Designed miniproteins, single chains, continued (4). Designs and how they scored, part 99

Each design is a single chain, and the fold is of that chain. pLDDT is the mean over its residues in the fold that is shown.

## One batch from the design tools (miniprotein)

Design m15432
Fold by ESMFold2-Fast:
Structure m15432 (fold): chain A 86 residues (1-86)
Amino acid sequence: AEELLKSGDPEKVLEAALKLLKERIGDFTPEVFETPEAREIALEVFKKALESLKNADPREQVRALAAFSIALTAAYLGEPLESLLR
């Protein structure tokens, strides 16, 4: 995943970030993103994606940012990630 984040390709960066979130959190659903742990993971992945996209096409940057904003918003309204608490 980290190699894909360094590729600078917006589509691959977004896909890698979503895959990394799904791997760490389980199913990529709004409910799972409620926990503080899921928010922290999403924020770190978002930061790495942003850094990888700094030199990308502006339209792809906006698209990726919108997708991550939705994921972070879902983390505020979702359900707890029990697997990281036990």
Scores: mean pLDDT 56

Design m15433
Fold by ESMFold2-Fast:
Structure m15433 (fold): chain A 90 residues (1-90)
Amino acid sequence: GVTVTNPVSGAKSTFPSKEEAEEARARQNSKERPFVAKNGARFKTEENKRINELMLDPSAPRPFVDPLTGERFASEVLLEVHRLEALRQA
């Protein structure tokens, strides 16, 4: 598949392309990713699916706060991943 990365531009036109590339990859790897989350995303492990579903639950408590962005997360692991991504994009 094709990997598209345009985090700096923030253009809406780049988001659909990235989503379509990710969906095509997920479809090709559906046999290797049997765990399906509420949003339709597929995962290789049940743990990754649970983490994704926790992110999608609007009623879940989000006590972990990123001091740079103010974003709130349901787990410490999700906060760390977000912080690493923010540093990579900066």
Scores: mean pLDDT 60

Design m15434
Fold by ESMFold2-Fast:
Structure m15434 (fold): chain A 95 residues (1-95)
Amino acid sequence: MKKITREAAGVGYDPETKRLIAEGVAGVKEDGKSYYARYRKILDEEGNIVDETGEVSEGTPPELVERAKRLADEVAEQIKAGKPVEPRYSEKVEE
């Protein structure tokens, strides 16, 4: 059956706290089942992580969770380094 792996990473803004958010998402759809992990890291004005939220679907493989966390960490590191963060999306299809 067709396996679809999707990843997304980017920067958001929280209007309530006036903070930047580093976000990473990793998902897989295989054999009619969908799994995802989404991590959001809230940053201070210096780019330090001050809060973290995670959303993981039931039965998500640990590797997918780790991938989503790494994507969010990469965005946070880019923000802290003063580098521009372009929204990223990738899709891989395996049959």
Scores: mean pLDDT 80

Design m15435
Fold by ESMFold2-Fast:
Structure m15435 (fold): chain A 74 residues (1-74)
Amino acid sequence: DKEAFASRLVVEATGRLEEAFRTMDPEEVEKEYKRIKEEVQKKLEEEGVSPKLIEETMKVLENSYARLKAEAAA
């Protein structure tokens, strides 16, 4: 199930981002986020996930990053 695969990657990526926001400087968090985005995109493409599902998955990840960044700034 490609939806389950994509969902798992988002959960794992969000956990990595939460840890990064807790432990890293803002510049390091941005670099870690870029690495996570590249890794997630590549894994979805290698698994043969549809372009539409990749787009939806990447938007979920971007929204998680935006939320965590806003929380860190508050």
Scores: mean pLDDT 86

Design m15436
Fold by ESMFold2-Fast:
Structure m15436 (fold): chain A 98 residues (1-98)
Amino acid sequence: MEVVEWTPEFLAELEAELERLMARSTPERQAALRRIRDAALNNPLSREELLARIRELAEQLGISEDALAEALASAEALGGRGYAMLLELLRIHLEQKA
């Protein structure tokens, strides 16, 4: 499997795609997408810390092991920032459930 490298060029392409998605989204979705982006760019946690927190939040949200495995595989394919994005997505869902 090819892992995506987060180069400045890739970040610029990802930002352009995110802006296209936001232009067609509700204000709530725009806020969520920006929060996920900011988590990807400013993540201080190690891979192991991210995985541990993702597993804890998935359990709290009632996400099946199969669905979590698929989400983790997708996050891994996004390269070194994918797990930070997934963790923030799960945090947003947990906050909305409370």
Scores: mean pLDDT 72

Design m15437
Fold by ESMFold2-Fast:
Structure m15437 (fold): chain A 85 residues (1-85)
Amino acid sequence: GKELAELLREAAERLREAVAEAAAKSSPEDAKKIKELGEKAVEYLLKAAEAAEAGDFEKAKEYVAEADKLAQELAEVVQKAEAAK
């Protein structure tokens, strides 16, 4: 359980860094959307880590699925911002 929780926390930290970098390269409007989606995805990864650490792997999977959905929406925003150049 702890190993999975550590991996999820590392994923959350890497995502936070990627979100900050993408936002810094974007327009103010796109940066806001990137930060909002990224922040929510990070929150779900951290919740998944807490659930995994508690041994609740069903909840951990649910939170990872929510984070993945938000990460897909984030990727679409970044791709559209790049296409608009």
Scores: mean pLDDT 82

Design m15438
Fold by ESMFold2-Fast:
Structure m15438 (fold): chain A 113 residues (1-113)
Amino acid sequence: MEENRKKLDEIIEKLREKAKTASPEEFLDMLIEAVDEAIKILKEVTDPEEAQRLLLHFLRELIRIAEEKGLEDVRNIFVEHANKIVENPPKTVEEAIKILQELRDKLRELKAK
């Protein structure tokens, strides 16, 4: 349990540090990579409550990083997904993974503009 949180925090810290010097396009690529790595972590989780806690923690940290970077559109995507989880929490690990996959697809769509 603590190892999954530690792996996630390492991804978040790497993203936060790189965000300081990255262009908006480079930052979007880094966000997509971070979401893919978070999906890999969730695939190792068996407890839906742990998956929900990790997912909410990840999204809250992504909101802060996007705000610091000044990317309002990206921040709003993370806020929307965090609100959906709070209002209707995922009941399974598969549902939590699906939320991250949908988030990844939204980020890729934003990059294509």
Scores: mean pLDDT 84

Design m15439
Fold by ESMFold2-Fast:
Structure m15439 (fold): chain A 91 residues (1-91)
Amino acid sequence: GAAENLAEARRLVEEARKLAEEAAKKSLGKGIGAGTALGVGEIGLGVAQLSPDDDDSAQTGLRAAQGGLEGAKKALEAKDDKEGFRLGAAG
């Protein structure tokens, strides 16, 4: 249900935050890219939490959190600073 999706979304945002912190230690562009992806996930989760009993909102928040985590991973693993920024920002 909605509560389970929001709990999973919170967990994924926490993982994305750790990856964004690691990316920031490696390079500015990777840090900004991963941070942007994290921010999108956090915004999606935040909006979903305004209607915590709505399954559709919770599902949207979960999708945003998944995108944030994937974007942060791609930014961290990117070949260079510019690609890190681009991949993180694209989600």
Scores: mean pLDDT 79

Design m15440
Fold by ESMFold2-Fast:
Structure m15440 (fold): chain A 100 residues (1-100)
Amino acid sequence: SELVRQETIALMLLVAAQTEVWLEMKKHNIVDPRVDGLLDKLLELSKKPPTREVLEEMKKIAKEIIEIMKEKLPDEVVKRIEESFEAFLEAWEEVVRLKE
């Protein structure tokens, strides 16, 4: 099923983006409970039916994580995190399209 394949890709990309954030925070000795809470919200949203409303909330949360990372990490690291979240959001948008 194309839908199952796309959902699997989107979830793998979410895990990749979350892992990138966690590894970069650890590497730079950063602890921020705001980031932990936002990553938890993204994971909970990924368990909900894939609607346009859920996608827009995911985009908002990803942007909030990126803005926090801009305060604390070098520009090159932030750019890689932005690219990881963009890949996830594009994959999730395809899941939403396939469900419409």
Scores: mean pLDDT 88

Design m15441
Fold by ESMFold2-Fast:
Structure m15441 (fold): chain A 78 residues (1-78)
Amino acid sequence: MELSAELLTTHLLAALTALEEGDIELAKEYVEKALEIGKQVKPDALSRTLMRQLAARLRELGEEELAERLDEFLASWE
């Protein structure tokens, strides 16, 4: 469980870092990988916070579909 949760958090942090560096395509790849991991791992409080930050940032960049997928994923665990 912890290893899988750590992997999820690592991919979310990598996605945020890629967005900060202006590499939108790399950030999208990390988000896709994080969503795939999330199918098997319930997000903890840190992962949920990172996903909300990513969704907001992706919307600012016009990546509305991916941001909505993050919101839908978060809602599925509520």
Scores: mean pLDDT 80

Design m15442
Fold by ESMFold2-Fast:
Structure m15442 (fold): chain A 95 residues (1-95)
Amino acid sequence: SREGREILEELEREAKELIAEIKKVTDETIKADKSKEPQARLLLARAETVAGGGISAARAFLSDPEEVREIGRLMREEMERELKRLKELLDEAKK
């Protein structure tokens, strides 16, 4: 549906912005403590996998705007969990 496509476009923009923030925090973490690089890159990779999987799933449900919105909510929650873990890792790296 048209509404489902509009929600998907918003989710794609949000995912791109959130991945950009996660990449920035990843780079800051590595600069603060290089020993944290493997863990920081794993958290980034997890967030990218969630974003890709969520967007692909949302595309399958374009005829159902409510399902697209629910998939987007779950995708965002999982990506935000990885960002939170990464911010905690950055705080540890700065100590």
Scores: mean pLDDT 90

Design m15443
Fold by ESMFold2-Fast:
Order: C-alpha cells, then structure tokens, then sequence
Structure m15443 (fold): chain A 97 residues (1-97)
C-alpha cells in the first residue's frame, strides 16, 4: 500500500506536467522535466518512462477492445473506455516500480 500510494502521488505530478503542457505552457513544463532529469532525479525519470509505456499499452488495449465491440458501444462510451484503460495501464506501470 505504501509503494502504491507513492506511485499514485508521483503519477499525479506527471499528469500535472502534462496538463500544463496542454495549457500551452509547453516550454516551461518541458524545461522543468528536463531539469529534473539533468539534476539526476532518476526516480522521476523512471516514473515518466513507466507512465509512457503504460499509457501506450493502455492505448493498444483500449483500441483493440473498442474495435471488437464498436457495434455495441456509443462514440462517448468508446472514448470513456479508451481513456479509462489508458489511465489504468499507466497507473499499473508506475505502481510496479
């Protein structure tokens, strides 16, 4: 439980960075990320790596499920399911660290 709680807290920081980038603050957010990596913040760099791997695996799983069930799901349900699987896979990857 302690390791899972740490993973969720760190994942929230990664999500906050991504949200700032989506708000057209890309230069400052990217600079902060690059600075953490350059300063030897390996834990944060590892979490970024795990997050991206998990997110990609979640996209593949979500897209595969939606394609198999496209006639049974509304467009809104398809988006919600993809987003949910992306988040779940990303969390699992980070929590596995």
Amino acid sequence: SHMAAEGERTLALVRAHEQRELDDLNASAQAAKDKAIAEGNTDLADVYGAYEIGRREGEIAGNGFVEKNKDKLTPEEQKELRDKLIDEYAQKAVDAL
Scores: mean pLDDT 68

Design m15444
Fold by ESMFold2-Fast:
Parts: C-alpha cells; structure tokens; sequence
Structure m15444 (fold): chain A 60 residues (1-60)
C-alpha cells in the first residue's frame, strides 16, 4: 500500500524475470497461475496485475 508506481513495476519485473530464469520450460498458463497465487498470498493486487502484463509482453 506504500508502494510507488516505480516500485510496483520494478517488483513485477523482478518476479517475471526470476520465474522465466528458474522455469524456462514452464508454460505461459503455468507462470500466470503462479503469479495469481502469489497475488492471493501477498494481497499485492497492483504488483500481480503489472506482472501479468509484463509476462504477456515477454512470452511472445
């Protein structure tokens, strides 16, 4: 809730990059499910939304 827009984007980018590095063979749908579960566990809805957008851009 004290997160700035810049911090939200930075955190979301870090999450997506880490998932793509650790799980290069994981499907887009599996990665999306992980991000959605993380959003539920942390309550960070804005970070979840931004991470899903970044994943969509990276998984061309």
Amino acid sequence: SSLTEENIKKIAETIVNSLLEEYPDMSKEELKNIIEVMGKLTGEEKVKEEALKILEEREK
Scores: mean pLDDT 79

Design m15445
Fold by ESMFold2-Fast:
Structure m15445 (fold): chain A 80 residues (1-80)
Amino acid sequence: SELEEKIKELIEELRKEGKLDTARVAEKTAKRAKKMGNEKTLEELLRILEEALKTGRYDIASAVLGILNGALSFEEEIKK
């Protein structure tokens, strides 16, 4: 999907910048997102993540990745 393509581009950008740990987290988040179907929230968070990386705001990028993982975990729980 469009979201998966954006995540792939983000992962490659992170790898180029030597942010391998962040790239792995993004890849895992993409897998979880595909199962949960909350694409709108993920798309917005990915846009913020891209802007943060573009401007060198790695503090924000890390926070956004934390929110992404938290949101996916919460959605999994409420699906029970």
Scores: mean pLDDT 63

Design m15446
Fold by ESMFold2-Fast:
Structure m15446 (fold): chain A 56 residues (1-56)
Amino acid sequence: MKSYELLKEILELKRAGKTPEEIAEYLQKHFGYKLPEPLTDEDIERAEKLLEEIEK
């Protein structure tokens, strides 16, 4: 899934110490994903769970 690459990128940015706001800006700039508001920690946790499910 295209979402797999997106989720992996979110996780890598979080591990690099990026804030949810910085992650949202990066995704908008590089993937054209328009977020109405910065990503919350809850959104990142959901992304991590989805990535774990895909990697199983």
Scores: mean pLDDT 65

Design m15447
Fold by ESMFold2-Fast:
Structure m15447 (fold): chain A 79 residues (1-79)
Amino acid sequence: SEERRRAVENLRKAAEAVKKSLGEFTKYAQEALREARRVGPREASLVAVYVGEAFKNIRKGDVDGAVESLRRAAEAVEA
């Protein structure tokens, strides 16, 4: 669906933004959650879990782990 494509796009943008700006990361992560909710409860739950893991990794200083969490979310939503 179009909403699924937007959720994946925003997750990939959030992953790229983690390296540059926490504000941009937060914006794209929130947009991904909004679009995932429009796709369905499975996609909404997946995005919420992985975005939560990304925030935990950022708090620990693990930027690479945060990027990986967001990329895995995109793969899971796209499939």
Scores: mean pLDDT 86

Design m15448
Fold by ESMFold2-Fast:
Structure m15448 (fold): chain A 85 residues (1-85)
Amino acid sequence: SEAEELARRAVELGKAAKTLEEAREAAELVVRAGDLAGTLGAGVAGGMALIALGVAKVSGDPEFGGKLIAKAAERAIEGIRGKLP
């Protein structure tokens, strides 16, 4: 599905993020995946990704924030697959 493709891309971008802009791009993909999936679990994962982006901004550590965003994206994939509504 398109939502799952966006979430998988967000996992890879989050893991590879070295700048705040790259972390933001990964977080936006998790939000879009949640919106497309329409499930509560995937939507919550989008919220988690935005919180992780906030952590990246406050800490000045986009690599750490990117790793947290990748975890949120993995949760979005679980929500899209119906394993956690």
Scores: mean pLDDT 84

Design m15449
Fold by ESMFold2-Fast:
Structure m15449 (fold): chain A 75 residues (1-75)
Amino acid sequence: MVSEKVERVAQTLISLADEQGQVRIGFKELAQRAELSVKTTQEAISILEGMGVIKREKVGRSFVYQVNEEALKKL
């Protein structure tokens, strides 16, 4: 069981994922789309990474998230 805030971030990432399960987004935009604070969004991302549901890769000055959509949908 995950908190509502973690689930909201997960649902936002699923909605934004491309055909390869990738999302290129900054924390501020992700927070706005999830209707959460930046701090809460960062905490939710850390929880999802700890669960192995997402993987974050730094590309230049931005991040690309690889999401397991089936695992996210089960949250």
Scores: mean pLDDT 76

Design m15450
Fold by ESMFold2-Fast:
Structure m15450 (fold): chain A 115 residues (1-115)
Amino acid sequence: MEEDLELLKVYTRDNIETYIGVSKEIYELVKNKDKESLIDKIVELARKQGEPPELIERLREVLKEASPEDIALAYHMLQAGYRAKDVILGLLRIKGESLEKLQEVLKELEELENK
C-alpha cells in the first residue's frame, strides 16, 4: 500500500536542474510518454484540492502542450501545496512565454478564480 519513490530529473522555471520524488506509477507513465494518464491524475488531484473547474480546464489545456517530465513536475507542485494558477504560470514560463504574456495569463486566471 506504500509506493516506492523514484527520483525524476526536471527543470524549474529558471532551467535549474532539480530532482523530484515521484511514485513508481508516475515515473513509469513519464518513461512511457503517457501524457493522457498523467494529465488525468493531475486534474483529479486539483479537483480533490478544491480548485475551481475553470482553472482545472485551463490547467488541462496547458498540460496537453507540456512534456511528460513537466507534467510530473506539475503533479509534484500540486502535492507540495502550490495552487493550479501557480502551476499554470510555472509551466508557461518553462515553455518560454514572455513576461508580458505571463502577466496577461495571470489576469485571466485571477478572473477565473474570482467568479
Scores: mean pLDDT 75

Design m15451
Fold by ESMFold2-Fast:
Structure m15451 (fold): chain A 61 residues (1-61)
Amino acid sequence: EKAWEVLKRSFDASVESALRKGLISEQEAARLLAMSLSERISYLLTSAVDSALAKEEQRKL
């Protein structure tokens, strides 16, 4: 029932899914899984912003 446990599981599952899809290397997956909780949160926020910016460029109509 602790929100950070759900967040951690979601992050770990996302890393595993990305590795399975070939979006990241095994080294990157290991690095991400070794990150502290605060680092994971910072990474997710930064990654979400970067992904949104990249999508905006691709969605140029």
Scores: mean pLDDT 67

Design m15452
Fold by ESMFold2-Fast:
Structure m15452 (fold): chain A 75 residues (1-75)
Amino acid sequence: SMRQRRIQTMIDILEEKNKDDPEKQKEVEEWRKLAETDPEKAERLTDQYIEELRRLLEENQDEELRQDLERLERS
């Protein structure tokens, strides 16, 4: 479903950005577990994160954040 695709895209983005950070990788793994055990909560957290990224992009005009948002919106 579209929900599962957006959550998976978020997880993929966070995993790619944090490949060399073991503590952040643990957080990504918790996201994966949450997506499987409580998909409604995972969806809410994903939506909250997307809104936060949009706010940060409006403030900082960061090209990398814009690319992340486009990737999430395309899924």
Scores: mean pLDDT 76

Design m15453
Fold by ESMFold2-Fast:
Structure m15453 (fold): chain A 66 residues (1-66)
Amino acid sequence: TDANRGGAQAAAMGAAGDAAGAASAVHESYIWGTGNARKYGYLGARAGAAGDAAAVAEYGQLSFQS
């Protein structure tokens, strides 16, 4: 789904240190969907911004699976 795609991309961009890209991807996730993909994508982006690569990987997978 668009929410799933946006969530996974936000997590990846957060891990790369691209806060602006992560924010844009999360915005797309918020527009196009609700539920787990949006939630995990957002959590992944936040973890990436905090420098927690392991959490980003985990949330990215959860978002993709949702």
Scores: mean pLDDT 63

Design m15454
Fold by ESMFold2-Fast:
Structure m15454 (fold): chain A 66 residues (1-66)
Amino acid sequence: SAEEKLKEIAEKVKKKIIESGKLDAEYKIDILLEVFAEKFGVDLSKPREEQIEEVEKILKKLEEES
């Protein structure tokens, strides 16, 4: 379900941040975008602003399904 997908995304992002040892905001955003690309097919070849907008759209859809 949508809630399960959100939890899976959060866990994967958390694991990657912990393993890297980096707490920089830019790095956190990069990991978030990478996880969404793997799970929802966000196109990482597009401008970063468009990638972030796709993530926001996906999050809104998941909230509606929850």
Scores: mean pLDDT 71

Design m15455
Fold by ESMFold2-Fast:
Structure m15455 (fold): chain A 75 residues (1-75)
Amino acid sequence: SAKEQRVYVEYDIGGKIVRTEYVAKTMGPNGKVKLTIQDASGNVTESTTDRKEVEELIEKLKNDKRAVSVAESQP
């Protein structure tokens, strides 16, 4: 399984394409994940969560009808 997963999501906000980057990195052996979210303005949010919460987030992003594109990167 990949230790790091990246997801790029693009939205159309009033005719402007805004991109958000999600980076999920596995921390230690207990399934804890560091989630880093960077928005189109360069704001960075970092949190620690569980693998299941990350999987649910990625599924939600892929099924978001407002997203104009969703792209994944694996190592």
Scores: mean pLDDT 79

Design m15456
Fold by ESMFold2-Fast:
Structure m15456 (fold): chain A 95 residues (1-95)
Amino acid sequence: MVRRVEERFVFDKASVEEVEKAAREALERARELGADRLELTITLTDKKSGNKSTKRIEGETEEMEEIALEAARAAGAVAEERGLTLELTFVSYIE
C-alpha cells in the first residue's frame, strides 16, 4: 500500500537560511516516515509579471536528500537575489 504525504512551504521573501532550514526539516520528516521515494517541486514566481518557473525532481529517498537540499538552497538564493516568491512542495511516498 502506497501512502503519500505532502508538505508545502511558501516564501514571499525568501532567505537562503530559512529555505535551507525548511528543506532540512522536510527531509528529516521524510526519513522518519520511512519514505521510499521523494518528490520536490520548486516554483519561482515573479510578482511583477506573474511569470512562473517550475522544476520537479523525483528519486529514491537516499539519493534525493543531498540533491533536494542543494536544489532548494540554490532556488532560495535565486529567489532572495531576484525578489521572487518561492514555493517548495515535498511529497513522500511510503510503500
Scores: mean pLDDT 83

Design m15457
Fold by ESMFold2-Fast:
Structure m15457 (fold): chain A 79 residues (1-79)
Amino acid sequence: MEPGRYRVRVRTDSGKELEVDLEIGADGTARARVYFDGKLVLETRLAVAPDDTPEQVAARVVEAIDGSKPEVLSVERVG
């Protein structure tokens, strides 16, 4: 996975749409910020593997807070 910033939109099992802002570091870590209706609901840091995609990282973050794997709606590179 390339270092950089990504915005991933997901839909939870309950039908909520969340925006996940990912900042992927070259050191194999990511910072994730999860937004619902423009409100920050979670900020966390996690390890990322070289073969991870932004979609997989965002899905793991949302699964950890929601208990279910979300549907990925879109991924966008930001800057």
Scores: mean pLDDT 83

Design m15458
Fold by ESMFold2-Fast:
Structure m15458 (fold): chain A 79 residues (1-79)
Amino acid sequence: SALEETEEIIKELREGKISSDEAVERLKKLIAELIAQKDYLTATEILTRLSQALLETEDEETVLAKARELQAFVDALLA
């Protein structure tokens, strides 16, 4: 499921096995698929989990940059 894939990606990010760039790109693909299916609740859950993981693993400047990127991405999908 999308949530199981999200948990694995976040685990790899927390363990330093993938970069925040890789984690964001992988989860953006899942979010886009869910929005296309109109599954906004699961898409929001993924965004929440990703945001929490970024706050735990990245510096403030990186977190703010990724937050802006994700906001622009979601806004474009909903346009």
Scores: mean pLDDT 87

Design m15459
Fold by ESMFold2-Fast:
Structure m15459 (fold): chain A 75 residues (1-75)
Amino acid sequence: MSKEQIEKARKAARQAVLDAEADVLPGESVETALERARQLALQAGTKAAQDQGLSKKDAEKLAQEVLDEIEQQQQ
């Protein structure tokens, strides 16, 4: 796997995570909305990384790292 391929996968995963986190449905409780957003963000990030050529295992790890970084930046 090339450095460029990992970088593209990371960028795609980050965008997917940010897009999923922005999708807060009206009428959900704050706690339910946050849990759902986090689950959708991980799933979207994993899929985006897989679409860039990462294995499911590597994609899941990358999506988790990206989500953790975004959560740290929001604090």
Scores: mean pLDDT 71

Design m15460
Fold by ESMFold2-Fast:
Structure m15460 (fold): chain A 67 residues (1-67)
Amino acid sequence: MSEVEAAIQLTRMLGRERSVFDVELVDGRKGKLIAYRDGRVELVVGEEREELSAEEAEKRVKAITTG
């Protein structure tokens, strides 16, 4: 299971519409992943916000750092 899939499943398990996680990207930047229960995600890096599929986000997210 990828970090992004885990974030989506956790959102579903908690009965939330969405959850926000701190993430490290494969390019070394830090950002936030917003995981929706319907399987869509948004990646926020600084002031940039991009809606991605889970598969696209998996290629960009190295690790979830929220603890």
Scores: mean pLDDT 79

Design m15461
Fold by ESMFold2-Fast:
Structure m15461 (fold): chain A 77 residues (1-77)
Amino acid sequence: SMPSREELLEQLERELERAREEGREDLRLWIEYVLLALKKGMSLEEIEEKLEEIRKEAEGDVEKFRELVRKEVEELK
C-alpha cells in the first residue's frame, strides 16, 4: 500500500508545484530538498536524520532553518 519510489517522486513533484502555487515557501524548500535528496540516492531515513541535524542547528529559529535547507537544496543542484 506504500507508493513505489517512482510514484513517491511523482507525488513529491506534484506537492512541490502545489506548495509554490499556495505560497508555502517553507514547505516548498522542504519538498525541494527531499525530492533532490531522493534523486541523489538518499534513503528516507537518511533524509530524516539530515533534517533533524538542521533542526538542531537552527535552535528553533525559523529563518535559520530556511537558510540551512536552502543551502542543502542549492548544493544538491
Scores: mean pLDDT 77

Design m15462
Fold by ESMFold2-Fast:
Structure m15462 (fold): chain A 61 residues (1-61)
Amino acid sequence: MSEEELEKEVNEAMALIQISVAKLMYSRGTPVEEVVKWLEEGKERFPEMAEEFEKAKEEIL
């Protein structure tokens, strides 16, 4: 496996972890504004996964 392929898989996994944390925050009563901020920070950090963050944002709101 190439380093590029491994880096892509690691980035996807980290993005999914951030989305899971956002969903957990929402389920525990974190204000929507904080959850949205967390998702926007994740989207900025992992732009290749932006669609997944947007989908999670729509699912939460």
Scores: mean pLDDT 80

Design m15463
Fold by ESMFold2-Fast:
Structure m15463 (fold): chain A 87 residues (1-87)
Amino acid sequence: AAELLARARELIAEAQDKLSQAGKEYFKGNYEKAIELAEEARKLAQEALDLLAQVPPSPEVAALRKKAESLIRAADLLIETAKKKLE
């Protein structure tokens, strides 16, 4: 349980870093690169959710799930917006 929780925290941190990089590429007009980085962030956040589903319920687990879900939503929005710029 502790090992899964630690890994989920690492994945969420990596997802945040990738999403931050995706945002920077988006503001530079590098929409294809922004999509690639946002898709990586989405995958990492989904992996964190999958690990958290295996951990017993707790306030910390609930908070991490909400953070991962928010990262997925932010990544999906960035991907959609960047794709519209390429059309």
Scores: mean pLDDT 89

Design m15464
Fold by ESMFold2-Fast:
Structure m15464 (fold): chain A 77 residues (1-77)
Amino acid sequence: DEEVEKELKEKAERAVEALRELSRVASPEQVRIWADYALAQLRETAEEYIKKGANKEVVEKQLEEAERRLREVVEEA
């Protein structure tokens, strides 16, 4: 579970940084579209971890944090 938490956190960090870079050159609508894609990918990864026996609460907590951070980038764009 610690490894799953770390991997999801790292994926979320990379997505947030990519969106922050995109927000400097793209429209708010474009940033929102890419945020939605990033979140969909994270949700798919989270679902696979849960199917493989990862702790659902840990995975869901990381997904909620990722969603919040991606939303903040969209709101700041």
Scores: mean pLDDT 81

Design m15465
Fold by ESMFold2-Fast:
Structure m15465 (fold): chain A 68 residues (1-68)
Amino acid sequence: SEETKKILEEIREFLKKNGIPEDVIDQILRNIEHLMKSGVLKTKEEAMEEAERMAKQINTLREQQRKA
């Protein structure tokens, strides 16, 4: 939906301003879109909070994988 696209654009800009790499942002946005379409995330606020949580987790995982 158009509303979902608008929320995803706002999340992209938010994560980019917080220094998250663009490839990580793309992974997060795909996951958030899936969760919004499945009804798990119902509001923009919930989507933004989950995206921030995912960004922290993915950065940690990537650093661990580079060290392995």
Scores: mean pLDDT 79

Design m15466
Fold by ESMFold2-Fast:
Structure m15466 (fold): chain A 69 residues (1-69)
Amino acid sequence: SAEIAQLIQRAIAAGMAGDQAAVDQYLAQLRSLGVPQEALDLLRQAAKAAAAGDVDSASLLVSQAARLA
């Protein structure tokens, strides 16, 4: 859904900013919407990759998470 996609984008943006508390809050919201833990784990890894400047790995991990959601 558009809401899930927006929350994913916000989580990755928070990761890029180094805001782990915001990442946790957005992932908790995604969990409440029924996104499975495996997808949430991939999104956390994507946020860390984005924070490291590895945009290609972050994009791949987001795509994998989206398939599980």
Scores: mean pLDDT 86

